# Designed miniproteins, single chains, continued (5), part 33

Each design is a single chain, and the fold is of that chain. pLDDT is the mean over its residues in the fold that is shown.

## One batch from the design tools (miniprotein)

Design m17195
Fold by ESMFold2-Fast:
Structure m17195 (fold): chain A 74 residues (1-74)
Amino acid sequence: SKEDQIAAIEAQMQQEVIQVANEIEKEFEETVKEKKLSPEEKEELRNEKIRELQAKGQQIVDQKNKQIAAVEAQ
């Protein structure tokens, strides 16, 4: 059914957002550890990673919403 297809897309959206968030967090922690960043540099990097997560998260949401709209148009 359309409802089952939409539910599957929504589940995939949640999974992909979590995966991206985990990858960005891991990259942040590894960079901080490797480069021994100052508190100011850590804050700058955190703000950069927050922006990256927001951008990638929005791309996932936009893509999944287009897929949902395509299912609804069937």
Scores: mean pLDDT 88

Design m17196
Fold by ESMFold2-Fast:
Structure m17196 (fold): chain A 69 residues (1-69)
Amino acid sequence: DLEALEAQYREAAAKANEGDEEALKKAIQLLVQGLLLKAKEANEDIEALLEKVREEAKKLNLKVEDLLK
């Protein structure tokens, strides 16, 4: 459920804003999951979305596989 993912994202983002590094990682993971779900429902190009995810991972010094867990 996308709405449930967005609710979890807002909670994690609020904690990340207070300096919780683990909450920041969780918020990014939830954002990626939401984007993948929306792309799948819209029949969008998943490869283009994965490239965007790789760019976000590089900014955070994270591996793509860590964001997709």
Scores: mean pLDDT 69

Design m17197
Fold by ESMFold2-Fast:
Structure m17197 (fold): chain A 64 residues (1-64)
Amino acid sequence: SKEELEKVIERAKELLKKLFMDLGYDEYKVEVVDENTLLGTAKKGDKVEKYLLDLKTGEITKLE
């Protein structure tokens, strides 16, 4: 259902936010790319890093 999907998305956003906090990023943003994917963008100083999270598996992949 839509309600179940929203709960999965919110839990996945919290996983990415916790990862960024634990890695010491200064700022971050999490965006829904599609129903299976979140994009996390995190910044530390002049460096910008991007991560994808698979909503079905919870797997996080660094893009750079």
Scores: mean pLDDT 80

Design m17198
Fold by ESMFold2-Fast:
Structure m17198 (fold): chain A 56 residues (1-56)
Amino acid sequence: TNVEENLGAAYRHLRSQGLSEGKITKILSRSLEQIKKAKSPEEAVKIAEETLRELE
């Protein structure tokens, strides 16, 4: 699986929603293993969105 592509997609998505760098780092760190195992960048984005909702 292309881990860098998945992480990049998740990061860009969260940044586009206006989240701070600290919040993005926290979300990506929490969901890191799931994002690494994501089958596509689109799935990685959904994982990041779900993690964000859990923290709200």
Scores: mean pLDDT 82

Design m17199
Fold by ESMFold2-Fast:
Structure m17199 (fold): chain A 78 residues (1-78)
Amino acid sequence: MKEVEEAIETLERRAEEAAKLPNKEVAELLVEALRLAKKALEALAEGDEEKARELAEEGKKLFDKAVELAKEEGLKLP
């Protein structure tokens, strides 16, 4: 539980950093990806491994989209 709480805090800090990116579309995708990662950890803590997996997969798809857009814009991701 404590390890999950620490991971969630880390994701929240990274989401704050992502929100400060100059490209709003990339920022929004990264913030949403991190939010889904946080929800996945919360689901895992609740014992819902299936929901955690689904949320993690959705977060990865958004993260991959953010990486693709960042490459197009010449941005470096955190």
Scores: mean pLDDT 76

Design m17200
Fold by ESMFold2-Fast:
Structure m17200 (fold): chain A 73 residues (1-73)
Amino acid sequence: SKEEFEELKRKGDEAFSQGNYQEAADYYKKASEVAPDEKERAEALRNAGIAYLHAGKDAEAVKYFKEALELEK
């Protein structure tokens, strides 16, 4: 649901603000799986990519950025 998406995104944002980038990426990934539309899914995937970059996981970040781009036309 949209409420579930917003909750997961909020948890991701909280983890990110605390420097827990791996945890943030996991929450953003979960948010993308329950996103109400492709725009919100793309945003969650980009946020996961950014979190992976901060965690030093460049390959994972590239994967999530590519998935987000596929949703943009």
Scores: mean pLDDT 88

Design m17201
Fold by ESMFold2-Fast:
Structure m17201 (fold): chain A 71 residues (1-71)
Amino acid sequence: MDAADGEAAAKAGFEAAKKAEEALKRGDWQTAIEYANRAGDGAAAALAAGNDEGGKEVAQRVKEISDKLKA
Protein backbone atom coordinates (compact mmCIF):
# COMPACT_ATOMS: atom_id res chain seq x y z
CA MET A 1 0.00 0.00 0.00
CA ASP A 2 1.05 3.63 -0.52
CA ALA A 3 0.11 6.98 1.05
CA ALA A 4 -2.93 7.38 -1.24
CA ASP A 5 -4.32 4.01 -0.06
CA GLY A 6 -3.87 5.06 3.57
CA GLU A 7 -5.59 8.41 3.06
CA ALA A 8 -8.49 6.80 1.15
CA ALA A 9 -8.93 4.22 3.94
CA ALA A 10 -8.91 6.91 6.65
CA LYS A 11 -11.44 9.02 4.69
CA ALA A 12 -13.75 6.01 4.26
CA GLY A 13 -13.39 5.27 7.97
CA PHE A 14 -14.32 8.83 8.96
CA GLU A 15 -17.39 8.78 6.67
CA ALA A 16 -18.51 5.45 8.15
CA ALA A 17 -17.95 6.72 11.71
CA LYS A 18 -20.06 9.81 10.95
CA LYS A 19 -22.89 7.63 9.60
CA ALA A 20 -22.65 5.34 12.64
CA GLU A 21 -22.92 8.34 14.99
CA GLU A 22 -25.98 9.69 13.11
CA ALA A 23 -27.64 6.24 13.24
CA LEU A 24 -26.87 6.06 16.98
CA LYS A 25 -28.49 9.48 17.57
CA ARG A 26 -31.74 8.30 15.94
CA GLY A 27 -31.72 4.94 17.81
CA ASP A 28 -30.91 2.80 14.75
CA TRP A 29 -28.59 0.38 16.56
CA GLN A 30 -28.25 -2.10 13.68
CA THR A 31 -27.13 0.60 11.21
CA ALA A 32 -24.84 2.14 13.86
CA ILE A 33 -23.14 -1.25 14.43
CA GLU A 34 -22.78 -1.83 10.66
CA TYR A 35 -21.11 1.55 10.05
CA ALA A 36 -18.97 1.28 13.21
CA ASN A 37 -17.60 -2.02 11.81
CA ARG A 38 -16.89 -0.34 8.45
CA ALA A 39 -15.13 2.53 10.26
CA GLY A 40 -13.01 0.00 12.17
CA ASP A 41 -12.05 -1.69 8.87
CA GLY A 42 -11.05 1.73 7.51
CA ALA A 43 -8.89 2.44 10.56
CA ALA A 44 -7.14 -0.95 10.25
CA ALA A 45 -6.56 -0.44 6.51
CA ALA A 46 -5.17 3.08 7.09
CA LEU A 47 -2.76 1.78 9.76
CA ALA A 48 -1.68 -1.11 7.49
CA ALA A 49 -0.95 1.43 4.71
CA GLY A 50 1.26 3.48 7.08
CA ASN A 51 -1.22 6.29 7.78
CA ASP A 52 -0.72 6.11 11.56
CA GLU A 53 -2.29 9.54 12.22
CA GLY A 54 -5.46 8.98 10.18
CA GLY A 55 -5.81 5.38 11.34
CA LYS A 56 -5.51 6.35 15.02
CA GLU A 57 -8.03 9.20 14.64
CA VAL A 58 -10.60 6.86 13.02
CA ALA A 59 -9.91 4.20 15.68
CA GLN A 60 -10.56 6.79 18.43
CA ARG A 61 -13.93 7.69 16.86
CA VAL A 62 -14.83 3.98 16.61
CA LYS A 63 -14.00 3.57 20.32
CA GLU A 64 -16.28 6.52 21.19
CA ILE A 65 -19.13 5.02 19.10
CA SER A 66 -18.60 1.58 20.71
CA ASP A 67 -18.72 3.15 24.19
CA LYS A 68 -22.04 4.84 23.30
CA LEU A 69 -23.43 1.53 21.95
CA LYS A 70 -22.62 -0.10 25.33
CA ALA A 71 -24.27 2.69 27.33
Scores: mean pLDDT 81

Design m17202
Fold by ESMFold2-Fast:
Parts: sequence; C-alpha cells; structure tokens
Structure m17202 (fold): chain A 64 residues (1-64)
Amino acid sequence: TYVEKAQKALDNKDYESAVKYAQKAIEKDPKNADAWDLLSTALTELGKNEEAKEAMKKSMELRK
C-alpha cells in the first residue's frame, strides 16, 4: 500500500518520497489517519512546519 511505501521511505530518511506516498495514500483514502501522520512526520523532517501542523491536526481529528 502507499502507507507502507511512505513508512519505508521515512525509515530510509527519504522524506521527499515519504511525502509523495503519504499524499497518494490520502488521495485514495482521505480518512486514513495513519497517512496523515506519515505526511506530518515527513513534512516536519523537511522543515515544512506549518504544513506538518495542518496534517497532524487532520490526523488527530480523524482519531477522535
């Protein structure tokens, strides 16, 4: 799955690929909180803190 590809990219510190796969996972299932978490983590590692915060907020809303 794209979630698995995003996680593997994060494990390899390939943050650009992690963002790409997390976004594809969200396109397929926008309610997948794990995909939003992966996106937030990858964006944080790339220094895109505001975008990461929005992704984290979405993940938290989906887990409530």
Scores: mean pLDDT 84

Design m17203
Fold by ESMFold2-Fast:
Structure m17203 (fold): chain A 70 residues (1-70)
Amino acid sequence: SEKIENLKKMLEQTKADIERLEADVARLRQELAENPDDEKTRMRLLFAENVLGAARYYQELLEKKIKELE
């Protein structure tokens, strides 16, 4: 169904977003490890981790919805 196809498209986009966010978090953690006093990098890391958490939750909601409709 078109509804399931649209949800699967959203899920693939969300997975791609998560991969990018995980790479950003890993990079920021490395930068902060090299310069622990960098408050700007620390704040960027905090925001990136929060966005990643929200994206992972959205992935779970999409997966649950697809499973319920199949």
Scores: mean pLDDT 90

Design m17204
Fold by ESMFold2-Fast:
Structure m17204 (fold): chain A 97 residues (1-97)
Amino acid sequence: IELRIEGKVGTVTVEEEEVGAEIGSKIGVEVLRAMEEAERIVLDLSKTKSLSEEAEEAIILAIAVGKAVRKSLGLPLPEVEVISKEKSPNIERLQRM
């Protein structure tokens, strides 16, 4: 997992093909870190073939927490974009955020 912040855009790149709970938690940490500085977050799951329910929940929670923190500080809510080549229920739920 790599985080790159360029201007106001934070990109979290996931290189793992299978994302379980441990990797999902790490993604959540990097998403929260990106949300501290960026106004747009790109979660790049283009290499990911499977995403566990626990990983999905960890990522959703991280996005919700980051938005809540920014709202409490009077900051604009960040836009979150999820990029994926695979179509699964878990990835589709993330893409609706």
Scores: mean pLDDT 78

Design m17205
Fold by ESMFold2-Fast:
Structure m17205 (fold): chain A 85 residues (1-85)
Amino acid sequence: SLLDEALDHAQRAADASEAGNYEEAVKHFERAKKLVEEDTSLSEEDKKSILNIFDRAIEAARAGRYDDATVSAVLGIINLVTAKN
């Protein structure tokens, strides 16, 4: 599903951020964001929350910074969505 693909990209982005590969992290976060925007199974509220976290992650990665709180939030979203599906 689009959501499964988005979660795969989000996990790859989190891994890239942790490794300091910020250019790769931005690419994967942007792909994850686009897939979440196109998903029709998420509530509007869940979608907004996820997109906001991805926007923060993209901003940090573009600045060349590892934001522990934002990466943890991304991993939390992956766990919540995986548990629902």
Scores: mean pLDDT 80

Design m17206
Fold by ESMFold2-Fast:
Structure m17206 (fold): chain A 60 residues (1-60)
Amino acid sequence: SEEELWREVEVGLALIAVAIAKSNTKATKEEQIEFLERVKSKLTSPEAQKILDEAIEELK
């Protein structure tokens, strides 16, 4: 279904966001966490949100 395809797209976006946050050597941990929380607020997929939550916890 189209809903399943959008879920996969959101998972991909979550993974890209985590990679971007972790690769930014100029950003503080707090700035990386805030960025990931903003991405999470824009995604509806539980799987995507879990990826972002796990990345946020790793940065704390």
Scores: mean pLDDT 84

Design m17207
Fold by ESMFold2-Fast:
Structure m17207 (fold): chain A 55 residues (1-55)
Amino acid sequence: MMSPEQLRAFLRAELADWSPETVRATLAELEAAPDTPPEVRAIMREVAAEHEAAA
């Protein structure tokens, strides 16, 4: 099972080439999905915020 730290590292690498618009759209879909665990949702929000701040 992937640790929260490993998940953050994976998502940072995965989102590196994404546009800020695509990241925002994906985050909105994940927040609308009731099956997304709260822990994964929180990590995705953190990574999305870092991506936007870096842009």
Scores: mean pLDDT 75

Design m17208
Fold by ESMFold2-Fast:
Structure m17208 (fold): chain A 66 residues (1-66)
Amino acid sequence: MEEEEALRRAEERGQEVARRLKEAKEKLEKTDEEFRELLNDPSMENNAKISQMLADEIAKLRAKEA
């Protein structure tokens, strides 16, 4: 009985982790798409934009950690 309950809890946890992973993956894919759009537009200004976006995103992450 306890073994069956432990197995069920493991399955429920697995499903919860899978759902959270899916949400994280969707968020990453959105960020990836934005960067790829900039990379596909060949111009000197877009190269500057990519560098600025990276610097801005790093700065925001560091600010939130502080």
Scores: mean pLDDT 66

Design m17209
Fold by ESMFold2-Fast:
Structure m17209 (fold): chain A 100 residues (1-100)
Amino acid sequence: MLAEEGVEEAARGGLAAVRGSADGRAGAAAGVAAVGAGAAALLAERGGASAEEVERAGRAAAEAARAAGEAGEGERGREGGEKGVEGGERAARLGVEAAK
């Protein structure tokens, strides 16, 4: 349940960052990082990833989303980046809880 919420939040944040980015490469990187964060959360639920690994994946997703937002134009890029950062950080928190 928590891991599923982590995947959903990572996907939502990653998609927002991709849609807000004017740079296709930065948006694609944010999407890939978001998928990684979701996967880490799922893996943690099965005992296959440590809380530290999940936190790293979430931070990587948040950083990629921030970069994609900065590459975006105006308010749309900013909103996409913010939602991506929030999704990545929340996915990391949910994954850490699932690993417990």
Scores: mean pLDDT 68

Design m17210
Fold by ESMFold2-Fast:
Structure m17210 (fold): chain A 85 residues (1-85)
Amino acid sequence: MPQLTPEEQALLSEDEKEALELFEKALKALAEGDGEKAVEYLEKAAEKLKKVIESLKEKLSEEEYEKLKEEFERWFKKAIERARA
């Protein structure tokens, strides 16, 4: 495979951007009362976030890793619970 330049390696953070965008869409859908859409966006965001967390685990400190994970899971649980109500 061709070697990626440092700038091209920045594309690996695309999953971070996609996870955040999907999470924002989930929160917006939840605020609009569309719980089913919120759940769908959260599931997609969770898939992207898991990839990001795994790739960043060696780069981030354990504190940064856990904080990011807890923040997402906290919102995810609240959104799922509200969507299922």
Scores: mean pLDDT 68

Design m17211
Fold by ESMFold2-Fast:
Structure m17211 (fold): chain A 65 residues (1-65)
Amino acid sequence: SLALRILEYLASHPGEWFSAREIAEALGASVSAVSRHLRSLARAGLIGQRRKPGTRTTLYYAPVR
């Protein structure tokens, strides 16, 4: 599951924020597919999201332990 791979990637990089493009490049997936999954995971409350100041880029993270 691409959603599970996204969650594992974010969980392996605690405290770091990533754009959909960076996650897509890391996982070898399409930006469009990763963006759709990130929005769904964020809407479900499973990951955090924030807009990067001064840009239209959204950044995503998993909660740190």
Scores: mean pLDDT 80

Design m17213
Fold by ESMFold2-Fast:
Structure m17213 (fold): chain A 70 residues (1-70)
Amino acid sequence: MSAENIEKLKQANELNNEADELLELGKVDEANSLYEEAIKIYEEIGNVTQAESVKQYRVNALKLLEKKKK
């Protein structure tokens, strides 16, 4: 993996972690935006498995929040 792809991978991981924290705070729209940004970066670097993993995690997390209706 190139140094550029390693940097992008770290950026995507940080965005994913920040989105998780926003979900914990109930900031669903902001969290969703950051998840989408992270997924886009994973896809750009060709890491489709990580992109799919984040998509699945986000769907599950949002589904739980919808059922609870904060």
Scores: mean pLDDT 77

Design m17214
Fold by ESMFold2-Fast:
Structure m17214 (fold): chain A 67 residues (1-67)
Amino acid sequence: SMLDSLSPLEQQVYRTLSTGPKTAREIAEELGVSQPTVTRALRRLKSRGLVESRRVGRKTVYSPSSG
């Protein structure tokens, strides 16, 4: 739902992306949480249109949505 509030983890993940595009691994290392936990938060943020993903070589990089 567009009216759902972001969880504390989703807010932290989104905030780290405002400092530059990052992989799920880099976000997990920065926040001290597991990579699957970050990946779940990123999926939620993507479903809300707040974050997009792009392939850079063999890596998936996440950034705030431009639209």
Scores: mean pLDDT 81

Design m17215
Fold by ESMFold2-Fast:
Structure m17215 (fold): chain A 95 residues (1-95)
Amino acid sequence: SALEKARNGDYESAAKEYEEELKKDPSAEKYMRLGMVYANLGKTEEAVEYFKKALELDPKNQKILDSALLTGATLVGIGEKKAGKEILDMVKKAE
């Protein structure tokens, strides 16, 4: 599964599988998973966009909010301040 590929560090294959799943049946959790995967790939603009779509679709989902908070904070910590702050601002706005 896409989730197993991501857990094993195969982020490129995980991204492709989640993108195909989104074409068939979009969901907030799948957008969140893609945001996490793209953040791990260093594709920070795509990570921001996918977290934005996840939170627009399900703004009060605690799992998505927690994942966005962790990902945004991690990005700030590694020097990706613009992308990290954009994700953290989305979490704050959703509250």
Scores: mean pLDDT 85

Design m17216
Fold by ESMFold2-Fast:
Structure m17216 (fold): chain A 86 residues (1-86)
Amino acid sequence: MRRISDKELDLNVVLLALATYRAAAKSAGQTEVAEIVDRGIELVLKLAEKGEFDKAIEYGRQLLDAVNAGDLDKAREIVEEAEKEV
C-alpha cells in the first residue's frame, strides 16, 4: 500500500472544503456562488491531473478564502487566473 503524500492530502482537504461549500451554496439557493465554486473545483482537478499540485492547492485555498469572505469578485478573478494555467 502506497503512503499518501502530504501534497495529495492537502489537495484532498481543499477539494472536500470546496465541495462542502458548493453543496451549502446550492442548498441556500446561491446559484452564482455554487457555479463559481463548481468551476473552481473543475480547474483545481485539471491542474492536479497535469501534475501541478502546488498550483492546484494554492488556487483552491485562494478560492476558499474569497468565498468564505463573501468576495465574489475576488473568487471570479481567482477562477480566471486558474483557467490561464490549465
Scores: mean pLDDT 82

Design m17217
Fold by ESMFold2-Fast:
Structure m17217 (fold): chain A 63 residues (1-63)
Amino acid sequence: MKKLIIVTSPDLEKALELGEKLKKELGEDATVIPTTMSLEEAEEKGKEFEKATGWEVEVVKIG
């Protein structure tokens, strides 16, 4: 099953750096999206995406 990981940070550059690292580690079946939205907003968007697509969604907050 395909997996979406949402990486959220108040610093977009930090989210982008971790996002690139996770993309390299997880390979083709995982999609990683860096964002600056709040943890709560990221979790809401993740649930909407999971319901629409059937993908597993994980939210990671940094900083």
Scores: mean pLDDT 79

Design m17218
Fold by ESMFold2-Fast:
Structure m17218 (fold): chain A 71 residues (1-71)
Amino acid sequence: MSLDELIERFLKSGKITEEEAKEILTKKEARDKFVQELAEEVGRLLAERGEPTRSAEERGQLAMEAILEIA
């Protein structure tokens, strides 16, 4: 899933506003903050599930699944 697809999901779920989505897409600082907050929430969910440490690719896939549950 791309960052654009994530932003669309968050907009549809009402978790972010259109203004926030524009800032995330246009400003690196806002984008980095958004990604950091998602990574922190994903990390919490993965720890709660007891997921094992895996390759970077596998960890990315698990993180994407967790992000989809958050969105």
Scores: mean pLDDT 69

Design m17219
Fold by ESMFold2-Fast:
Structure m17219 (fold): chain A 80 residues (1-80)
Amino acid sequence: LSDELLKEIDAAMADIALAVTKTAASKHKSLSDEEAKTYTSLISKLVSMGFTDTAKEILDIVKTLEMSKESLEAMEKAAA
């Protein structure tokens, strides 16, 4: 695959992750520790791929949900 095509696929996956996060946040008020770890992993992966703006937007949406302080700190560290 060309680097250009891989970049477009990665961007589409980032957009899907953002849309899914917005939908989930509209239906739920809290996040479990397991769900928080999944979002921490997603945010870290997006940052490593260069989608830092998308990762920060996902973090901001997820921060509207109730979660443990430890989970929140892990996510904020992953987004930095």
Scores: mean pLDDT 77

Design m17220
Fold by ESMFold2-Fast:
Structure m17220 (fold): chain A 76 residues (1-76)
Amino acid sequence: SEIEEKNERLVKELEEEAKRLAEEHPDDPELVKRRVAELLARALRELARLMEEAGAPEEVVEAVRRRAEELAAEAA
């Protein structure tokens, strides 16, 4: 399905970016954690959009958006 394909792509991109951040900032774990939280927030917002387009229940989409907002707040 389109959701499964895009979710797999988002997960792979997020894994690669997280590894890159850890390698580039080995002496700043707080910076890495904050940037990973920002990446997760963006990925979850995109996932929620894809789920909504595919007709997922509104409550499920809102739960994913809520989690994205929580992660964005942690990154701020």
Scores: mean pLDDT 78

Design m17221
Fold by ESMFold2-Fast:
Structure m17221 (fold): chain A 69 residues (1-69)
Amino acid sequence: MEKEANERLIKALREAEERTRGVLTSEDAARMVGVVLRAIGDILDDPSKAKEYAEEAIREIEEIAERAR
């Protein structure tokens, strides 16, 4: 696992939490969890692409956070 990719993913999750504080639906939360679980699986399967998988997960989480306004 790449440290920089992990830090960026954590930051994206933190920002999504702050943006949706008190308004996030259970459906949006479930989608975010699904994205994280997929990214973890992909990273464990091929750690050399951890940065790419983390960036894709960050993008998807940001999109979910935007729709949860």
Scores: mean pLDDT 71

Design m17222
Fold by ESMFold2-Fast:
Structure m17222 (fold): chain A 91 residues (1-91)
Amino acid sequence: SGIEKSLEETKRLVEEVREKGLEAVAREKAEELAKELEEKYGIKLSEEQLKEIEETIRRALESAVANPEDFTAYGMVLIAIGVEKAVILSK
């Protein structure tokens, strides 16, 4: 069961946004994904690809912070990051 891990990751994301702000968290998550892709899969993202991923995460976070009591919206941000990773790995 990955549910407990997903809930803890979602809670951490909420706390990070509260502490660092939405734009900083979007950048940090995009850079974390880029680092994982390079270190684990040997895939180096262009600056343009990194910016597009950051913008996708930023938009998802904007939707989440509009209703901070809805943890589901923050969970969807983590799903969006996973989808971006899957799309890159499928090419």
Scores: mean pLDDT 78

Design m17223
Fold by ESMFold2-Fast:
Structure m17223 (fold): chain A 58 residues (1-58)
Amino acid sequence: KLEEKLKELEDRFKEGLPVLKERYEASKNKNEKEYQEILELAKKQAIEEIKKEIEKKE
């Protein structure tokens, strides 16, 4: 009985207050990572466009 109650309490806390804290930290770091990935993709495309211009001009 005690183990069942502890499991239910832990399950509730997984969706409750502790998860909010984890989500906040994860969201903060994830957003920065995704922003940097988009920025790098934009740089790559710019480089490819420049290379195309160079190939046209001998």
Scores: mean pLDDT 64

Design m17224
Fold by ESMFold2-Fast:
Structure m17224 (fold): chain A 68 residues (1-68)
Amino acid sequence: AERLLELARRHVALAREYLAKGDGPENRFEAEVHAALALIVATLILKYDPDPKLQEEAERIRDEAARL
């Protein structure tokens, strides 16, 4: 679970980094891919991990990814 949570956080960070580089189609595409991957990973943690602390973190990451 911790490794998946870290993976989701890295994807959110990468999405934000690409958005910060500019609004060109390549940067937008990369940002959307990483945001989508973070959303998928966070959603899987919410479905399958019974730990409420990990669920709370995954919910935050899901909400952040959805805003990107």
Scores: mean pLDDT 82

Design m17225
Fold by ESMFold2-Fast:
Structure m17225 (fold): chain A 60 residues (1-60)
Amino acid sequence: DEIKKLEEQIAFLQEALDAIRAARAAASPEEQPTLAAAAKELEELLKEMEGALEYLKKKK
């Protein structure tokens, strides 16, 4: 099921984003821009994947 596979991938990316957010909470000011950029990229990807999941659920 495409929906289940996409849900699994979203869960994996959410776990990765949580790890980056935890790292940012403990990070120095010097590391913050790199971690912030990584978090932003994962957030954008998650948003696109969640949109695709909603589209698939509505169309099927």
Scores: mean pLDDT 81

Design m17226
Fold by ESMFold2-Fast:
Structure m17226 (fold): chain A 79 residues (1-79)
Amino acid sequence: IAEALRRAAEELLRLAEEEPDPRRAEVIRLVAEGLRALADGDLERARELFEEAFRIDREAAEEALRRAAELAAAALAEL
């Protein structure tokens, strides 16, 4: 599952680079870094990163997390 989280994070980082809105891009990057923290077992850092994403833009953070769950599920199915 850690590998699936890392793959989801890498794909989110690619999506953030393609996001034209810099605020939304930052939210996507924070969610991606949060997934990497989860993969590393750093739950406190993951919580802080996700909370910062929600503080910036709740709807964008919810969308990024939903996308992350879909990407992680797809990666897990391949592993």
Scores: mean pLDDT 81

Design m17227
Fold by ESMFold2-Fast:
Structure m17227 (fold): chain A 80 residues (1-80)
Amino acid sequence: AEALFAEAKRLAEEAEAEADPERRAELLREAARLAAEALAKKFGLDEELMRAAEEAALAGDLAREEALLARLAEEAKAAA
């Protein structure tokens, strides 16, 4: 999980340095996928739900992101 977070951070930093907006968007989407996978593995949470939350965040859909994160928090409590 930690290695996936480190790779996601690296890709996000690479995206910030990228001048091509199309390639930058690709790097950000890949970083979001890796971050979602890392969170799912670390907490045993729904991988699909994590990915949806990251995609909502990238799209700027704050209301959807908040709703998805609330559901993930409930799953984490149930898993404990």
Scores: mean pLDDT 66

Design m17228
Fold by ESMFold2-Fast:
Structure m17228 (fold): chain A 59 residues (1-59)
Amino acid sequence: GMDEVIDRIIDEEISLVKAGKITLGEAIERVYRKLKELGFSDEEIARAINRLLKRLRQL
């Protein structure tokens, strides 16, 4: 479903940040761009970015 697509994108970006391959700022930009291209609403994108930030703050 749509949530599975969002979670997959978030998981990919978290893995890249944890591996030191991209910055947090780059991860946020990449999530925004990918979800925008897939036709997600600004509200859905904001929720996805908040989820990304929550998961990374727990590190």
Scores: mean pLDDT 84

Design m17229
Fold by ESMFold2-Fast:
Structure m17229 (fold): chain A 73 residues (1-73)
Amino acid sequence: MSPEQRLMLQRIASAMQLIHEGYSVKEAAEFSGLPQELVSALREGDEEKVLALVPESLREAARAAIAAFRANS
């Protein structure tokens, strides 16, 4: 993975973990460095909306992060 893809994967994983632990969308966005709209889509489980909000080059990393979190939750 490129450095940008790895960073996106880490940010999404962090945001999903924070949401799982009961943090607000605002807090998860602030701590992960992701936009609140993207974090809201992650909380909703709306994978299509998440992918629409990330650059095309980062969509595979975003899918991988979501899949990994779901497998370990």
Scores: mean pLDDT 82

Design m17230
Fold by ESMFold2-Fast:
Structure m17230 (fold): chain A 114 residues (1-114)
Amino acid sequence: PAERAAEAGRRMGEAAREAGGPAAGAGGEGAGGGAEAAAEGGGEPAGEGAARGAERGAEAARAGGGAGAGAGGAYAGRLAALGAQSGEGAAGGAAAAVAGAGGAFSAGGLEGVG
């Protein structure tokens, strides 16, 4: 359900903020928005998958600190893909935001794609 996906997104945001600071937390919250959209569009299975994705992203961020921020961003991307599978591409925007925030946080700059 949407509520479960929203809660998982909040947990991901909190874990990312703990590991990477406020920018990483904002990215995690964006992923949570995608999860909500997925739950609304695809119902319980899509919302459950999105929630699991957000939780794994949070675990990755916590485990690796700055290094985990990259893994969290990748998992947020999968979360957005699950959202897109059951609804409209709102989740894609959330994934892009999370990836951008993670990259900026980790590299300290606008470039770093290599």
Scores: mean pLDDT 51

